# Designed miniproteins, single chains, continued (4), part 112

Each design is a single chain, and the fold is of that chain. pLDDT is the mean over its residues in the fold that is shown.

## One batch from the design tools (miniprotein)

Design m15882
Fold by ESMFold2-Fast:
Structure m15882 (fold): chain A 65 residues (1-65)
Amino acid sequence: ATIVSSVVAEAVNEGAPGPERALPEVRHSVQGADGNTYVSTATQLPYADGEPVRTRVTVTRETAL
C-alpha cells in the first residue's frame, strides 16, 4: 500500500532561556479513531547560549491508500 503523509498541525514552543544544549529528537505515533496514524515529531531548533530553547512540534497524518 502507498502511504500519504499530510501535516495537520505545527507549532514552535519556547522554553526558559539557558545555556545552549542539545535535545534529542522525539518521535511517537498514535493510531487515531479515524483509522489513520498520527506521527508527532519534536525537533530542537538552533538557538544561541542564553536564548530560549526552541522546539518545533509537527503532527503528520499518515493515510494508507
Scores: mean pLDDT 69

Design m15883
Fold by ESMFold2-Fast:
Structure m15883 (fold): chain A 72 residues (1-72)
Amino acid sequence: KEEALEHIRLGREAAERGDYESAFRHLLRAADLLENATKATSALFRALSLMVEGREEEAVRYLVERIEAELA
């Protein structure tokens, strides 16, 4: 849980700098640490779809929201 929260923090920090590649890598690592692998995988596919569409800010936001919901 603490490691996942740290990766969420680093991901948000990277996104604030406009470094969406680093942001996405940190959020993927946080998702890997979730207990529910099936839900994490579904969220990752959705985020990847948004990234492919050039909607990287929306992809990062979506993935953060899903990870935070699992940690709450």
Scores: mean pLDDT 71

Design m15884
Fold by ESMFold2-Fast:
Structure m15884 (fold): chain A 73 residues (1-73)
Amino acid sequence: SKREIYEEVAEEARRRLGSELGEKAAEAVRHLGDSFMGNGGEGLKKALELGEEDEEVARVVKEAVRRAQEMIS
C-alpha cells in the first residue's frame, strides 16, 4: 500500500540523513500519507514546502511519490 511505502521511505531517510534532516524528511513523507486520506492536496503541499527548505528532503519526497506511482502503473 502507499502507506507502507511512505513509512519505509521515512525510516530510510532517518537512517541516511541523520537525526535532524532525516526526521524532517520523515515528517514530509507522513504529510503525503495524510494527503492520500485527506481533503486533497494539503498534505502534498506541506511536504513540498518542507522540501523547499532542504534539497535532501525534496529528494526523499520525490522518491516516495515515485515509488507509490510505480505500484499503480
Scores: mean pLDDT 74

Design m15885
Fold by ESMFold2-Fast:
Structure m15885 (fold): chain A 68 residues (1-68)
Amino acid sequence: MKLMFVLPRELSPAERVELFLEAAKKSDLPVFGATYQGDEPKSFLAEYGELKPGEVRVFGDYKYVALE
């Protein structure tokens, strides 16, 4: 299981980087990467829709965590 962070679209690039680094620092699982709200895989969006801040969904080998 690997972590994928879902970052808010309204944040600046610098704020997104800081949010990602803080979340990765607190993680107990390997971090695979990050995506932005609405840029999740098409099959994920078809099943769950766009994640709201604070939501968590497991999809395949990834745990998607929506950051605020």
Scores: mean pLDDT 78

Design m15886
Fold by ESMFold2-Fast:
Structure m15886 (fold): chain A 64 residues (1-64)
Amino acid sequence: MRERVRFEVRVRESYTPDGVPVREVDVRPLEPLTPEQLAELGVRMTEPVQRWQEEYERRRQEAA
């Protein structure tokens, strides 16, 4: 079924020299995506990353 796209999702966490955690999410489709599917995936992934960044900034401010 072409509506089912299979992805390989890898989450990498690295630290800057300042000890700030950086979360990098790599999403690689196992099959070629249509431009519409790729755009939808981009939007969907952006929201979780943005929420994580906001939560991290809040925690960072509490630690200061």
Scores: mean pLDDT 61

Design m15887
Fold by ESMFold2-Fast:
Structure m15887 (fold): chain A 106 residues (1-106)
Amino acid sequence: MKPVKLSEEQEKALEEAVEVVTKSLLEGARIEAEEGRIPLGAGEAGARLFGVSIRVEAELQGIDAAIQLLEDSKQKYEELAKEGKIPEESAEIRVEGLTKAIEILR
């Protein structure tokens, strides 16, 4: 098994996409913690782990697989907001970051 060899441009885009997503997910976790939905430390850890997961997915399965993971996560946060499980403000910030990351990787 050979890992997927990303181009220099793809590696740069991936780094930027991971930064954008991690920042938006951290802000979403802060809002959720302020409303008592999740402990802040758990939310921050989850946001950072998700950023790592996007990088790992891209390196193992390619950029298109990372885009799919971002799109699936976007749908999941939209569903959680509709169900009232997370604040709408948190979902909007998370979805915005995920959308920007998808645009960076495309």
Scores: mean pLDDT 83

Design m15888
Fold by ESMFold2-Fast:
Structure m15888 (fold): chain A 74 residues (1-74)
Amino acid sequence: MSVEEKAEELIEEVRKELEKLGIPEEDLKRWVEGLRRAFRELIEDESLSDEEKLKRMEELAQIVIDRARQLAAK
């Protein structure tokens, strides 16, 4: 799987999790767009290996989901 394919997979996973948690559509779009920008910067970083890029992208996706869960628990 390419780094770009994994990035889109993670973005879709985050979007689905945010929708399940009842995050408002406008906030969801904003958060997903922020994540897309962060992933693009990681993918364009030639100093990082593909394995390191994948690990950092998965970490960022998990951080976003965890923050959304924390907000939904209120």
Scores: mean pLDDT 81

Design m15889
Fold by ESMFold2-Fast:
Structure m15889 (fold): chain A 72 residues (1-72)
Amino acid sequence: MKGRVVDVSSSINDDGNVTITVKVQLSDGSIRTFQADGSNPVALETAHDLLTWLLGKDVSIDGLKESGFVEV
């Protein structure tokens, strides 16, 4: 399944752990939210690519999950 990346953000919790959040809009207009641990180098590299040149582009949902992202 593919969707358009509409938001990429990172947050630091009170314990100093980084969470990466990606929001993907599907063809029906619904938005799905995915999160990954920022200590995962594959997820961090994916988030960097999304921030630099993939924001507003189509992404594979399965590819996000394979990169360490889980739907929330």
Scores: mean pLDDT 72

Design m15890
Fold by ESMFold2-Fast:
Structure m15890 (fold): chain A 99 residues (1-99)
Amino acid sequence: MEEEERKEKIEFDIEYSFGLMLATVLNNPEVIDLLNQLRDLLVAGKLTEEQKIAIVEKLMELLGMSPEERERFLELVKKAKTNTDIMRVVTRILLEALR
């Protein structure tokens, strides 16, 4: 279990670092703040489903995403159950915003 927990933490940290790099390229401090808030809640095990949806919605709003893209990513984040899977959805949102 401890070795699996270490692997999950490493995968999460890699995904978070990539997401932070993308957020930095977007040059929006509010996006960086939301990413940090999400990370802190996920690491603390305190992220509720309501907070997850609210943070992701606010992130997509700040990035000016279309209603169709927002609906698509909300469906993906609702299906994401692990910290790493949630962060992967956020990274995809940031990548989409850079198009």
Scores: mean pLDDT 81

Design m15891
Fold by ESMFold2-Fast:
Structure m15891 (fold): chain A 103 residues (1-103)
Amino acid sequence: SAEELSRKAIELLKQGKFDEALKVAKQAYELDPYNALTYGVYLIAEGAVLLKKGDPSGREVIAQGIAALSIGGYGREAQLLADYFDIRPPDSSTILPPPEILL
């Protein structure tokens, strides 16, 4: 299932096998693209591959994936991956509205 593939990708991420994790996460995302778990894990795997290649923007991509997991109800997975990558999950109190949103 897409969820089983996403959980396999999480285990690969924890093992530092970022390229393998991205391949599996992409397969999960393609099977169920509207699932917060598949999308969040795919973003985290993509960001991890960027970091491995020396691209510091990978941390922001990982943070976006962690946020997607948290918002989508996968708080345990979000916390696990946030701890692994040393990133804090976003709280409503720390999130500012984008500058393009005018009230």
Scores: mean pLDDT 79

Design m15892
Fold by ESMFold2-Fast:
Structure m15892 (fold): chain A 55 residues (1-55)
Amino acid sequence: DEEIKKMMELTKETSKKILERLLELVNAGHELTPEDMLKISEQVREEARKEAEEK
């Protein structure tokens, strides 16, 4: 069903974006603190959520 599909896609996309962002920073030679990881995770989730809601 589309509702379940959308929820799964949103969760998958958000997790992927968080991982990609973290990998980008590590690849650039940055050492990430737990605080940085938390902030990045929140930022990506909030951004993805807002973009999805804007439609």
Scores: mean pLDDT 75

Design m15893
Fold by ESMFold2-Fast:
Structure m15893 (fold): chain A 98 residues (1-98)
Amino acid sequence: MEEDKAKLALVGLTYVALYNLDKEMIKKALEWAEMPDEELVKKIKELAKELGVTLEEIIERGREVLAEWRSNYDPELEEKQLEIASELLGISKEEILK
C-alpha cells in the first residue's frame, strides 16, 4: 500500500539524515513519524516531487546508507547522532541509550 511505501521512505530518509548529521532533516523525520498515515503519505510525496525522485529511489538510498553504516562502524558519528537526538527530543543521551 502507499502508506507502507511512505513509511519505508521515511525510514530511509531518517538513515540518510542521521548518516549525514542533517539536523533539519532529522527533525522533520521525527515530526513526520508522529503524523497520521494519510498526512505522512502527502509529506513524503511532496518531498519526492521537490527532489525529482520516486519513493522507491528514497527507499533504495536509505538501504545503501544503512548497509554502508553497518559495514563501517564509526563511534564519532554515533556520538554526534546521539547529541542531535538528545537535543531534538529534549532527553538526555543516557535516556536514549536505555
Scores: mean pLDDT 76

Design m15894
Fold by ESMFold2-Fast:
Structure m15894 (fold): chain A 58 residues (1-58)
Amino acid sequence: MTPEEFRERAERAKERGLYVLAAGLYMQAGEPDKALEVMREAGLPDDQIAALEATLAA
């Protein structure tokens, strides 16, 4: 998939309240800053954001 497709899917996931999925899709789109922003907007602590980043880096 292209980065543009990942970004579109991330926006749809965010609209549905699936913030973790949206963050993962933003990471795959090459936009980690947007992924972190979405997780912060959802009220997730930095520890949970770090855990998601570790999972995606595996």
Scores: mean pLDDT 73

Design m15895
Fold by ESMFold2-Fast:
Structure m15895 (fold): chain A 84 residues (1-84)
Amino acid sequence: EDFEKELEKIVDEMIALLEKYGKPEAAQALRDAYEHIKNGDLEKAAKAFEEFRKIVESLPLDVQKEIRELLEKYFEALDKIEKK
């Protein structure tokens, strides 16, 4: 339960950051990826996440670094769930 809330907080922070920098399409791709993960559709999640990554590469380097930090926190939280 708490691990799902932690993942959702990280996703929400990334979405807010993307919307702040005027990339609602990247925010939408991230929302879609996370929703597919929750529904167990890993193939659609992977595709949506790849679209998200391509849009993030078009952002200024400072914004890319902030997104990268949030992604690292996301994967770190996932690893903690997997090890239990």
Scores: mean pLDDT 75

Design m15896
Fold by ESMFold2-Fast:
Structure m15896 (fold): chain A 64 residues (1-64)
Amino acid sequence: MEKEILDAIKNNDFDTVKKNIHKLPKEVQEKLVKELRDVVDNSSDIGDRVKARRLLGYFGVKVK
């Protein structure tokens, strides 16, 4: 499950991510949220920041 969801993130398969992201272990979810917040705050690439905000939305996390 975890590997399939991470591969879906890499491949921009957002439908698979949205449906399955909450099935990840809590520790994996927390790590991904931290990584995505770091992308939103520190990435110079606008596309990466937009993707990270979208993924954070699937976790139910509010972004800055």
Scores: mean pLDDT 77

Design m15897
Fold by ESMFold2-Fast:
Structure m15897 (fold): chain A 96 residues (1-96)
Amino acid sequence: KREKLYRIAEALKEAFSEEYGYDFSDLEIDEDIEVVENGIKYALYVLLEKAKEGDEKAKKILEKIMKKSGVSEEELKKWAEEAKKVLEEKRKEALA
């Protein structure tokens, strides 16, 4: 699972740099792995939502991630749902 997550992080950095021109070279995957993991899951959630809305760049990024990491679309959806749950919990904390 950790190995797949790292491959997804690398694929995500590459695809985002290619499609949107962002530079992620300064991102350290081995630092605060939980923060990086949650960030990746959230990015996947956003990409899946944009792809559903017809964003071609988001679709291309997701296809590159799946191909490069070997992760299925179903696995990406599961991680996106985990990101939604984390956001919901954080919203509840902010209201408390």
Scores: mean pLDDT 67

Design m15898
Fold by ESMFold2-Fast:
Structure m15898 (fold): chain A 95 residues (1-95)
Amino acid sequence: SREEEEKRLAQELAKPLREAVRAIREGDLETAIEYFREALEIARRWAEEHGDEDAVASVERIEEKLEEGVEKIAKNATDEQLEEMLAFLDEIIKE
């Protein structure tokens, strides 16, 4: 079903995003950027498989701003916020 496909995509995205957030928390921005790139590649492939050209273009725009985005999160996010993000991503993975 569509709900099962969306759940599967969410689980596949949550895995590299969890590793990216963990890396930010550890101060390893290079590793965080790498895992965010993995998540974007998963999203791009999903969009291409479904013929969603607008979603593909959106992924490309995010990729262009990725390094600045990761630096902004690292600078502005509290440890508590990063821990809450990790807990949320872990719940998605478990489902």
Scores: mean pLDDT 82

Design m15899
Fold by ESMFold2-Fast:
Structure m15899 (fold): chain A 101 residues (1-101)
Amino acid sequence: AELGAAEVRRELGPDVEVISRETLTDEEAVEAAREVAEEHRRSGSDRVVVLVVTNTVSPEAREEIEALLREAGPGVLVSLGSTEERERSIEEAKRLAAEVR
């Protein structure tokens, strides 16, 4: 969990807020996204938020998580359960970070 999140932080740099949550289910991943979205709204930050979860997230849960993060500000989900999904999400986070800078 921490090792994967450390790699994401290394790839994205300090301008992106990377938050790691150890999750086993889609429901836990969605709940983590709600907590992260509330904290980001409370902070008033315009920084890109990246939520890193340890499980593989279903397409339905991913859409819900992405919607929750977008309501708070620019946000991206990274699932460590899939290498292809991880790579695509990191590229999206880099793009959003470049737009916010």
Scores: mean pLDDT 73

Design m15900
Fold by ESMFold2-Fast:
Structure m15900 (fold): chain A 68 residues (1-68)
Amino acid sequence: ATISREDAIEAVERLRRSGVISEEQAEALIEKLEEHEEISTEEFIDLLVSHGLSRTVARVVAHELVKK
C-alpha cells in the first residue's frame, strides 16, 4: 500500500498541531516527503521513526492513511 504526498504531509501537519512533533521536525519531514509523489507505508513509518516518533505512533499514523 502507498500513501500520497498530500495525505502524508497532512498527517505530519496534524502531528505538529497536536504537539507530538516540533515545527522543525515537521518541516524536515515535509521536505523529505516532497521528494516523492507517493511513499510506501513501510518507508513512511521508517521516515517518521528516523525523525523522533516511536514505532507504535508511526504505525498508527501510517495505518490510518492506508484506510483511505
Scores: mean pLDDT 81

Design m15901
Fold by ESMFold2-Fast:
Structure m15901 (fold): chain A 56 residues (1-56)
Amino acid sequence: SALFALKNAAEYLAERHGVPAETLLRLVQEGNFAELARLVGDKEAKFLMTLAEQAK
């Protein structure tokens, strides 16, 4: 499931970068790529956004 993959990726990146997983999931839902990239890096921000698009 793309939704399951998104939640797991958000939790992993949240732990790695010291940010709440809920914050990453909210930014993904808002489509806020700039803030996602600031927190987790460009590659990971793109990965989260791609998973979110596939979960629609």
Scores: mean pLDDT 86

Design m15902
Fold by ESMFold2-Fast:
Structure m15902 (fold): chain A 66 residues (1-66)
Amino acid sequence: LSEEKKKIIEELWEEFASGKISYEEFKKRLKEAGISIDDVIDYLSKKTGVKKEVLKKAIEARVKSQ
């Protein structure tokens, strides 16, 4: 991933995680930037040390709560 895409992931993840944007808006902005959800999971897993499966389940749980 380019540095530009990494910054987009971090900004969008913060907004999504803080509840500022919905999961639909989060996906839309990722798609507009040419970033897949797998790119997000891979980057966050590497940055945080959290397993990819754990991140996937956390996203699912948050989506179900909205």
Scores: mean pLDDT 78

Design m15903
Fold by ESMFold2-Fast:
Structure m15903 (fold): chain A 91 residues (1-91)
Amino acid sequence: MDELIEEARKAVEEDDKEKLLEILKEAKKTLSEAEVQRILRAIGEVTGVDLTLVTADEIIEALETSDKPIKEILRELSKRAWEEFERAILS
């Protein structure tokens, strides 16, 4: 677990999308939901992005489809998730 957290931090710091994608896919396959959430918290800490409302599946899909840097992808996902959350509670 700690090894995957360190690898995820490095992948984000280096903007290595392929490595981060591999880590998240492996984590989804082998780890519990709580352990996957620990990896997402570590990524959020490194990037300064609030990933509380973002799922690993959303990050995986965005990494596969976007040519943007990891930090920009994460910021866009976080902003969208919070906007959708606010819309749901106001309606």
Scores: mean pLDDT 81

Design m15904
Fold by ESMFold2-Fast:
Structure m15904 (fold): chain A 68 residues (1-68)
Amino acid sequence: SDSELQSAIAEIRAEVESLSKEDALDYLDRVISYLESQLKSETDPQRQAKLQQLIKFLQELREEIERE
């Protein structure tokens, strides 16, 4: 659900806000890589869509932090 996606994003945002820029970028790279690995092995189209949406939002967050 969208609420699950928003909760996951909020938790990740809180974590990156607690870290230095360098550590936040490293953390996001690790999380994105983990989610991409999950997506490759996911067979449920609904779960694939949720993973793709989460990955996209985290990539956008990473770009935002990198520009700071």
Scores: mean pLDDT 84

Design m15905
Fold by ESMFold2-Fast:
Structure m15905 (fold): chain A 68 residues (1-68)
Amino acid sequence: TAGEAARRGALEEGGASEEAAERAGQLADKMNTPSGAGAAAHLGVADYGGGSGEAAARAMQTADKLAR
């Protein structure tokens, strides 16, 4: 699901905390779009997790691949 993909992307590649990754997953589920996984992972790392833009971009790419 988009929520699972966003959570995994943020946690595994974005270096986000488990709490920030969960917030990313919740955001993806609220957006309720298959293409929202990457966007939610990016936001979860950058805004909710306080990570760098590069970490957020990597999380986004991984979430998009997992949502395939």
Scores: mean pLDDT 72

Design m15906
Fold by ESMFold2-Fast:
Structure m15906 (fold): chain A 66 residues (1-66)
Amino acid sequence: SGEELAERFRAALSSLPEDDARRVIRDVLESMGVPEEEIERLTRDVERAIEAVGERIIEARRRAEE
């Protein structure tokens, strides 16, 4: 499920050094079509960025199931 995938992804990101987590988060958000301005806003707080990536994974899975 999208929620299980999001939780696994959040756990993986939380286990990375902060700089590595920021890089992965940026790459994922870019691959999802998130604008650079929003990526910059989200990545100012890594914990919030990890949550936002999880939310977007759930949303993407929901759309794929439509």
Scores: mean pLDDT 76

Design m15907
Fold by ESMFold2-Fast:
Order: structure tokens, then sequence, then C-alpha cells
Structure m15907 (fold): chain A 75 residues (1-75)
């Protein structure tokens, strides 16, 4: 819930590619590499069950728990 709020800058209840990248850059304290950005885009597509180009809170939690468990453990 708190992690989702950090990524959902606009408070619209969904996370798009730009918000996902920006949130990860904040958490890492640096810009992402091209490889990291491509990986995040691929992960978003895999976990976007509705195919609308965004993640809802449940899809986001599923992705973060599977792909970034270390990040989830800190929140």
Amino acid sequence: SELFRLFDKDGDGTIDEAELIAGMEVLRGRPLSDAERRFLRSALVVYDKDGDGTLDEAEFQAMMSSVFPDVVARF
C-alpha cells in the first residue's frame, strides 16, 4: 500500500510505464540503465492482465513480490 503510493504519483490508482521507471529510479537513488528500463517494460507487460498498459494495485504487488522481493521486504 505505501509502496504503491510512492509509485502512483498522480493518485489515479494505476501505475504506467513512466511512473514505474520514475519510482524505481527514486528507490535506487540513480537513473536506470537501458537494460533496466527494458526489463521493467517487459515485466509490466507480463503482469498487466487487462492489457491496458497500466498496473492496478494487485498487479503491481504481484510483480514487485516476484521480481523485486528485496524492495517489498523494506516496506
Scores: mean pLDDT 78

Design m15908
Fold by ESMFold2-Fast:
Structure m15908 (fold): chain A 61 residues (1-61)
Amino acid sequence: SLSEFIEKLDEKIKEIDRKIAELEAELKRNPDDKELQLELQLAEGLRALLLGVKSWLEKIK
């Protein structure tokens, strides 16, 4: 169902939030680590996309 899909999407957003927190903590310890910087940017981008999808789905529901 659409409700189940939104719940699954919310779970994925929470996973990404945890990953972002971990990457931010690592980057604070290693501020010049280019790979960590890229991973953080990609995780933030993915989070924004998933939030956009969730917002759109909640509007049509």
Scores: mean pLDDT 86

Design m15909
Fold by ESMFold2-Fast:
Structure m15909 (fold): chain A 87 residues (1-87)
Amino acid sequence: MVTATATAYNFDVDKARFRVEIDLEKGTITVTAYDEEGNLLGEAVAKTSNDLESIMTALALAYEVLKEAAANASAGEAATASGEAET
């Protein structure tokens, strides 16, 4: 008998770190995004049944989480309070 274990991949894209976990035994893919400080930006979970489908689904989920993380980062930068220099 072969014991399958969950496989985790990490990607660093711009200001976000993505962790993709593929569990073929459960038939699930989990994608989690963190900012540069390690704060959670987003998480997505999907079902999969095949190695190839799991990779394609993981990429799609990573793209969606990245889009949300990028939107949140842009909104955060726009909302950053800039103090005027007293001169």
Scores: mean pLDDT 62

Design m15910
Fold by ESMFold2-Fast:
Structure m15910 (fold): chain A 100 residues (1-100)
Amino acid sequence: MVEELKEEIYKVMPEEVAKKIIELVENKDLEGLYKLLKELIEENRDDEEKLLAVAAAMMAAAHIIKLTGSEEEQKKFIEYVNELLTKLSELFPHVEPLTP
């Protein structure tokens, strides 16, 4: 299951980015992972396909942390996921079910 989630990250991200995400997840560097994902969202803010790929990689990473991390690590990363999902929704006001 963890190997399948790593494969999903490799499917949606460039190889170098996928390797870095997996390294950060395996090292439990949740703050580093958050910073990388936030940077990827900012860099790709005008590219819906790339932002959806970042979201998919983020969800796969969250699932790996849920399976392999401590309860504290799981809670911390869910806080980061919620912040990143909020940022993603702000970049697509025209495709949201509820427009501002």
Scores: mean pLDDT 78

Design m15911
Fold by ESMFold2-Fast:
Structure m15911 (fold): chain A 89 residues (1-89)
Amino acid sequence: DRLKLLEELSEKYAEEGKKVEELAAKEKEKVSEEELKEIRELLRKFLEIRKKGGTLEDLKEYIEFGVKYAHKVPDEVLAEIEAEAQALA
């Protein structure tokens, strides 16, 4: 679930939480494999920054970009990416 992935960060960015909730209510578009690859690389980068103790400000652009792209990514795919990211921790 994309909400679960972003929920922890959304608590610190209330406005991003509202965006995630809105995107969850919408019909998702099909996503290309190129877009999926870009989403995975962005997710890995923001998780690496977080793992290294980066500030929320350092993650702001990645969070906003992730929320935007989450609309196009199926929840099961986001769950798979989250599992891979958690394995890095």
Scores: mean pLDDT 58

Design m15912
Fold by ESMFold2-Fast:
Structure m15912 (fold): chain A 80 residues (1-80)
Amino acid sequence: SPREEAILLTVLAIRIAELDYLSEEARRQGNSEVAARLEELRDRLLEIRDKFLAGELSVEEVRKELERIDEELQALVREL
């Protein structure tokens, strides 16, 4: 539905902004390896967003990809 799509796009935008903030913070602290990995996760979310907007991914597929990225982010945050 258009409402579910709007909510999902909003969640994607929030996660992208969060990853941008965390990568800048990691670089400020001198943790360039963690910053680079956070930037890779952001780039993956941007690709997922573009594919979703192009109709190449379903709502369920995007949710599964978000869950995988959240698991990777949680692992990275534990290393900070």
Scores: mean pLDDT 88

Design m15913
Fold by ESMFold2-Fast:
Structure m15913 (fold): chain A 60 residues (1-60)
Amino acid sequence: SQAQLRQLAIRTTAELLRLIGQEFDAILAGDEAAKQQYQEQLKQTLQQARLEFDRLEAEL
């Protein structure tokens, strides 16, 4: 539904902002391992959100 798509967009945006902030903190701390971890989590979050968006759109 349109409401589910909107809710997914809100949740995804909030999670991406959180992960971007954590990546930035890792960069400032010089923590390369943490930076790579958060970059991978960002990628996975985007991939999962895209699959969920596609699934919900197919049901419209």
Scores: mean pLDDT 83

Design m15914
Fold by ESMFold2-Fast:
Structure m15914 (fold): chain A 74 residues (1-74)
Amino acid sequence: MEKEIKELLERVRKKAEEILDKYLTPEEKKEVKEILDAILENVYELLKDDIEKFKEAVKQIEENFEKDLLESLK
């Protein structure tokens, strides 16, 4: 279970970093990364007793990240 959590978090961070590299400056990327890390840590603390809900929440963050980023840039 812990290994799967770490793999999910690393996958989301890597995918987010590639998306941020397309749209943002290095300074803006740093700010968004800090926000993303805070969100992921908060989700883990809230859902650590329900691993299936945690995985689903992280998957939704990953799948919607580019869409949410582009929406925020309007």
Scores: mean pLDDT 77

Design m15915
Fold by ESMFold2-Fast:
Structure m15915 (fold): chain A 68 residues (1-68)
Amino acid sequence: MKEKLESLSPILKELYKAAKNNDIKKVNEIIKELEKKGVEPSDINGIKKAIENKDEEQLLNGLSSINE
């Protein structure tokens, strides 16, 4: 899991940190930036659900998928 986190872009690392700290305001700000960059709505919804469920593994997998 650490290797996946370290391979993420700076913006995705910030999203992970905000989610882990339960900083919903920061999470929403970064999600809006990802939407503006053209990330698929299904990927955004998957990330939102992982954050809502506090599923760190699903969150890292979702962020890694966007980073591809």
Scores: mean pLDDT 77

Design m15916
Fold by ESMFold2-Fast:
Structure m15916 (fold): chain A 95 residues (1-95)
Amino acid sequence: SLEEEERKLILEAIEEIMKLLKEKNVSEEVMKLAEEKKKEVLDLIESGSSTDEILLKFFQGIAEIMKQLDTETQRKILEIVEKMIEKLEKLRKEA
């Protein structure tokens, strides 16, 4: 389904961000915050929330994490997010 493919793209972006944070050796506090924000998004997916609600929570989580990061890491997260948005737009145009 379209909704299932959209959720998959969001989950892939989350995993790429988590991998980036680990590779950049961010502090334990930042990693804990990222895991908390990941769980909030996963809880919405599991509860059957709309893709737009899931995306809003995802963007809110990203905004909070970004405040704790250096400019290089922020730039890489934005690249991941932009790729996700491009894939979502393409998927929605095919529907």
Scores: mean pLDDT 87

Design m15917
Fold by ESMFold2-Fast:
Structure m15917 (fold): chain A 100 residues (1-100)
Amino acid sequence: MEEAKREAVRELMKEVLRDLLGMSDEEAEELLDLQSQAASNPDAEDLRREALERMVDALARRLGISREEARRYLSSAEFAEEVEAVLARYAPRAEELAAA
């Protein structure tokens, strides 16, 4: 069923956000909802900003740094490498879900 596939993709995305940003299940669920709403509406600048602020808050808590430092980290080469490493771990499951 298409609904089961969508739920599996959502659960995978939550695991990625938890691993990458140090979010709780609830925080990851809320962030995915905001990102989904923002993606469906290109004029939803406020929703995109709220999603970014939630990511900044999560990183600041995970790393024990200020929100300003967390915003800089999001733009860093180190974060880009961390994103690639996390996505590489989940790529086989994502590929399996895409084939279903």
Scores: mean pLDDT 78

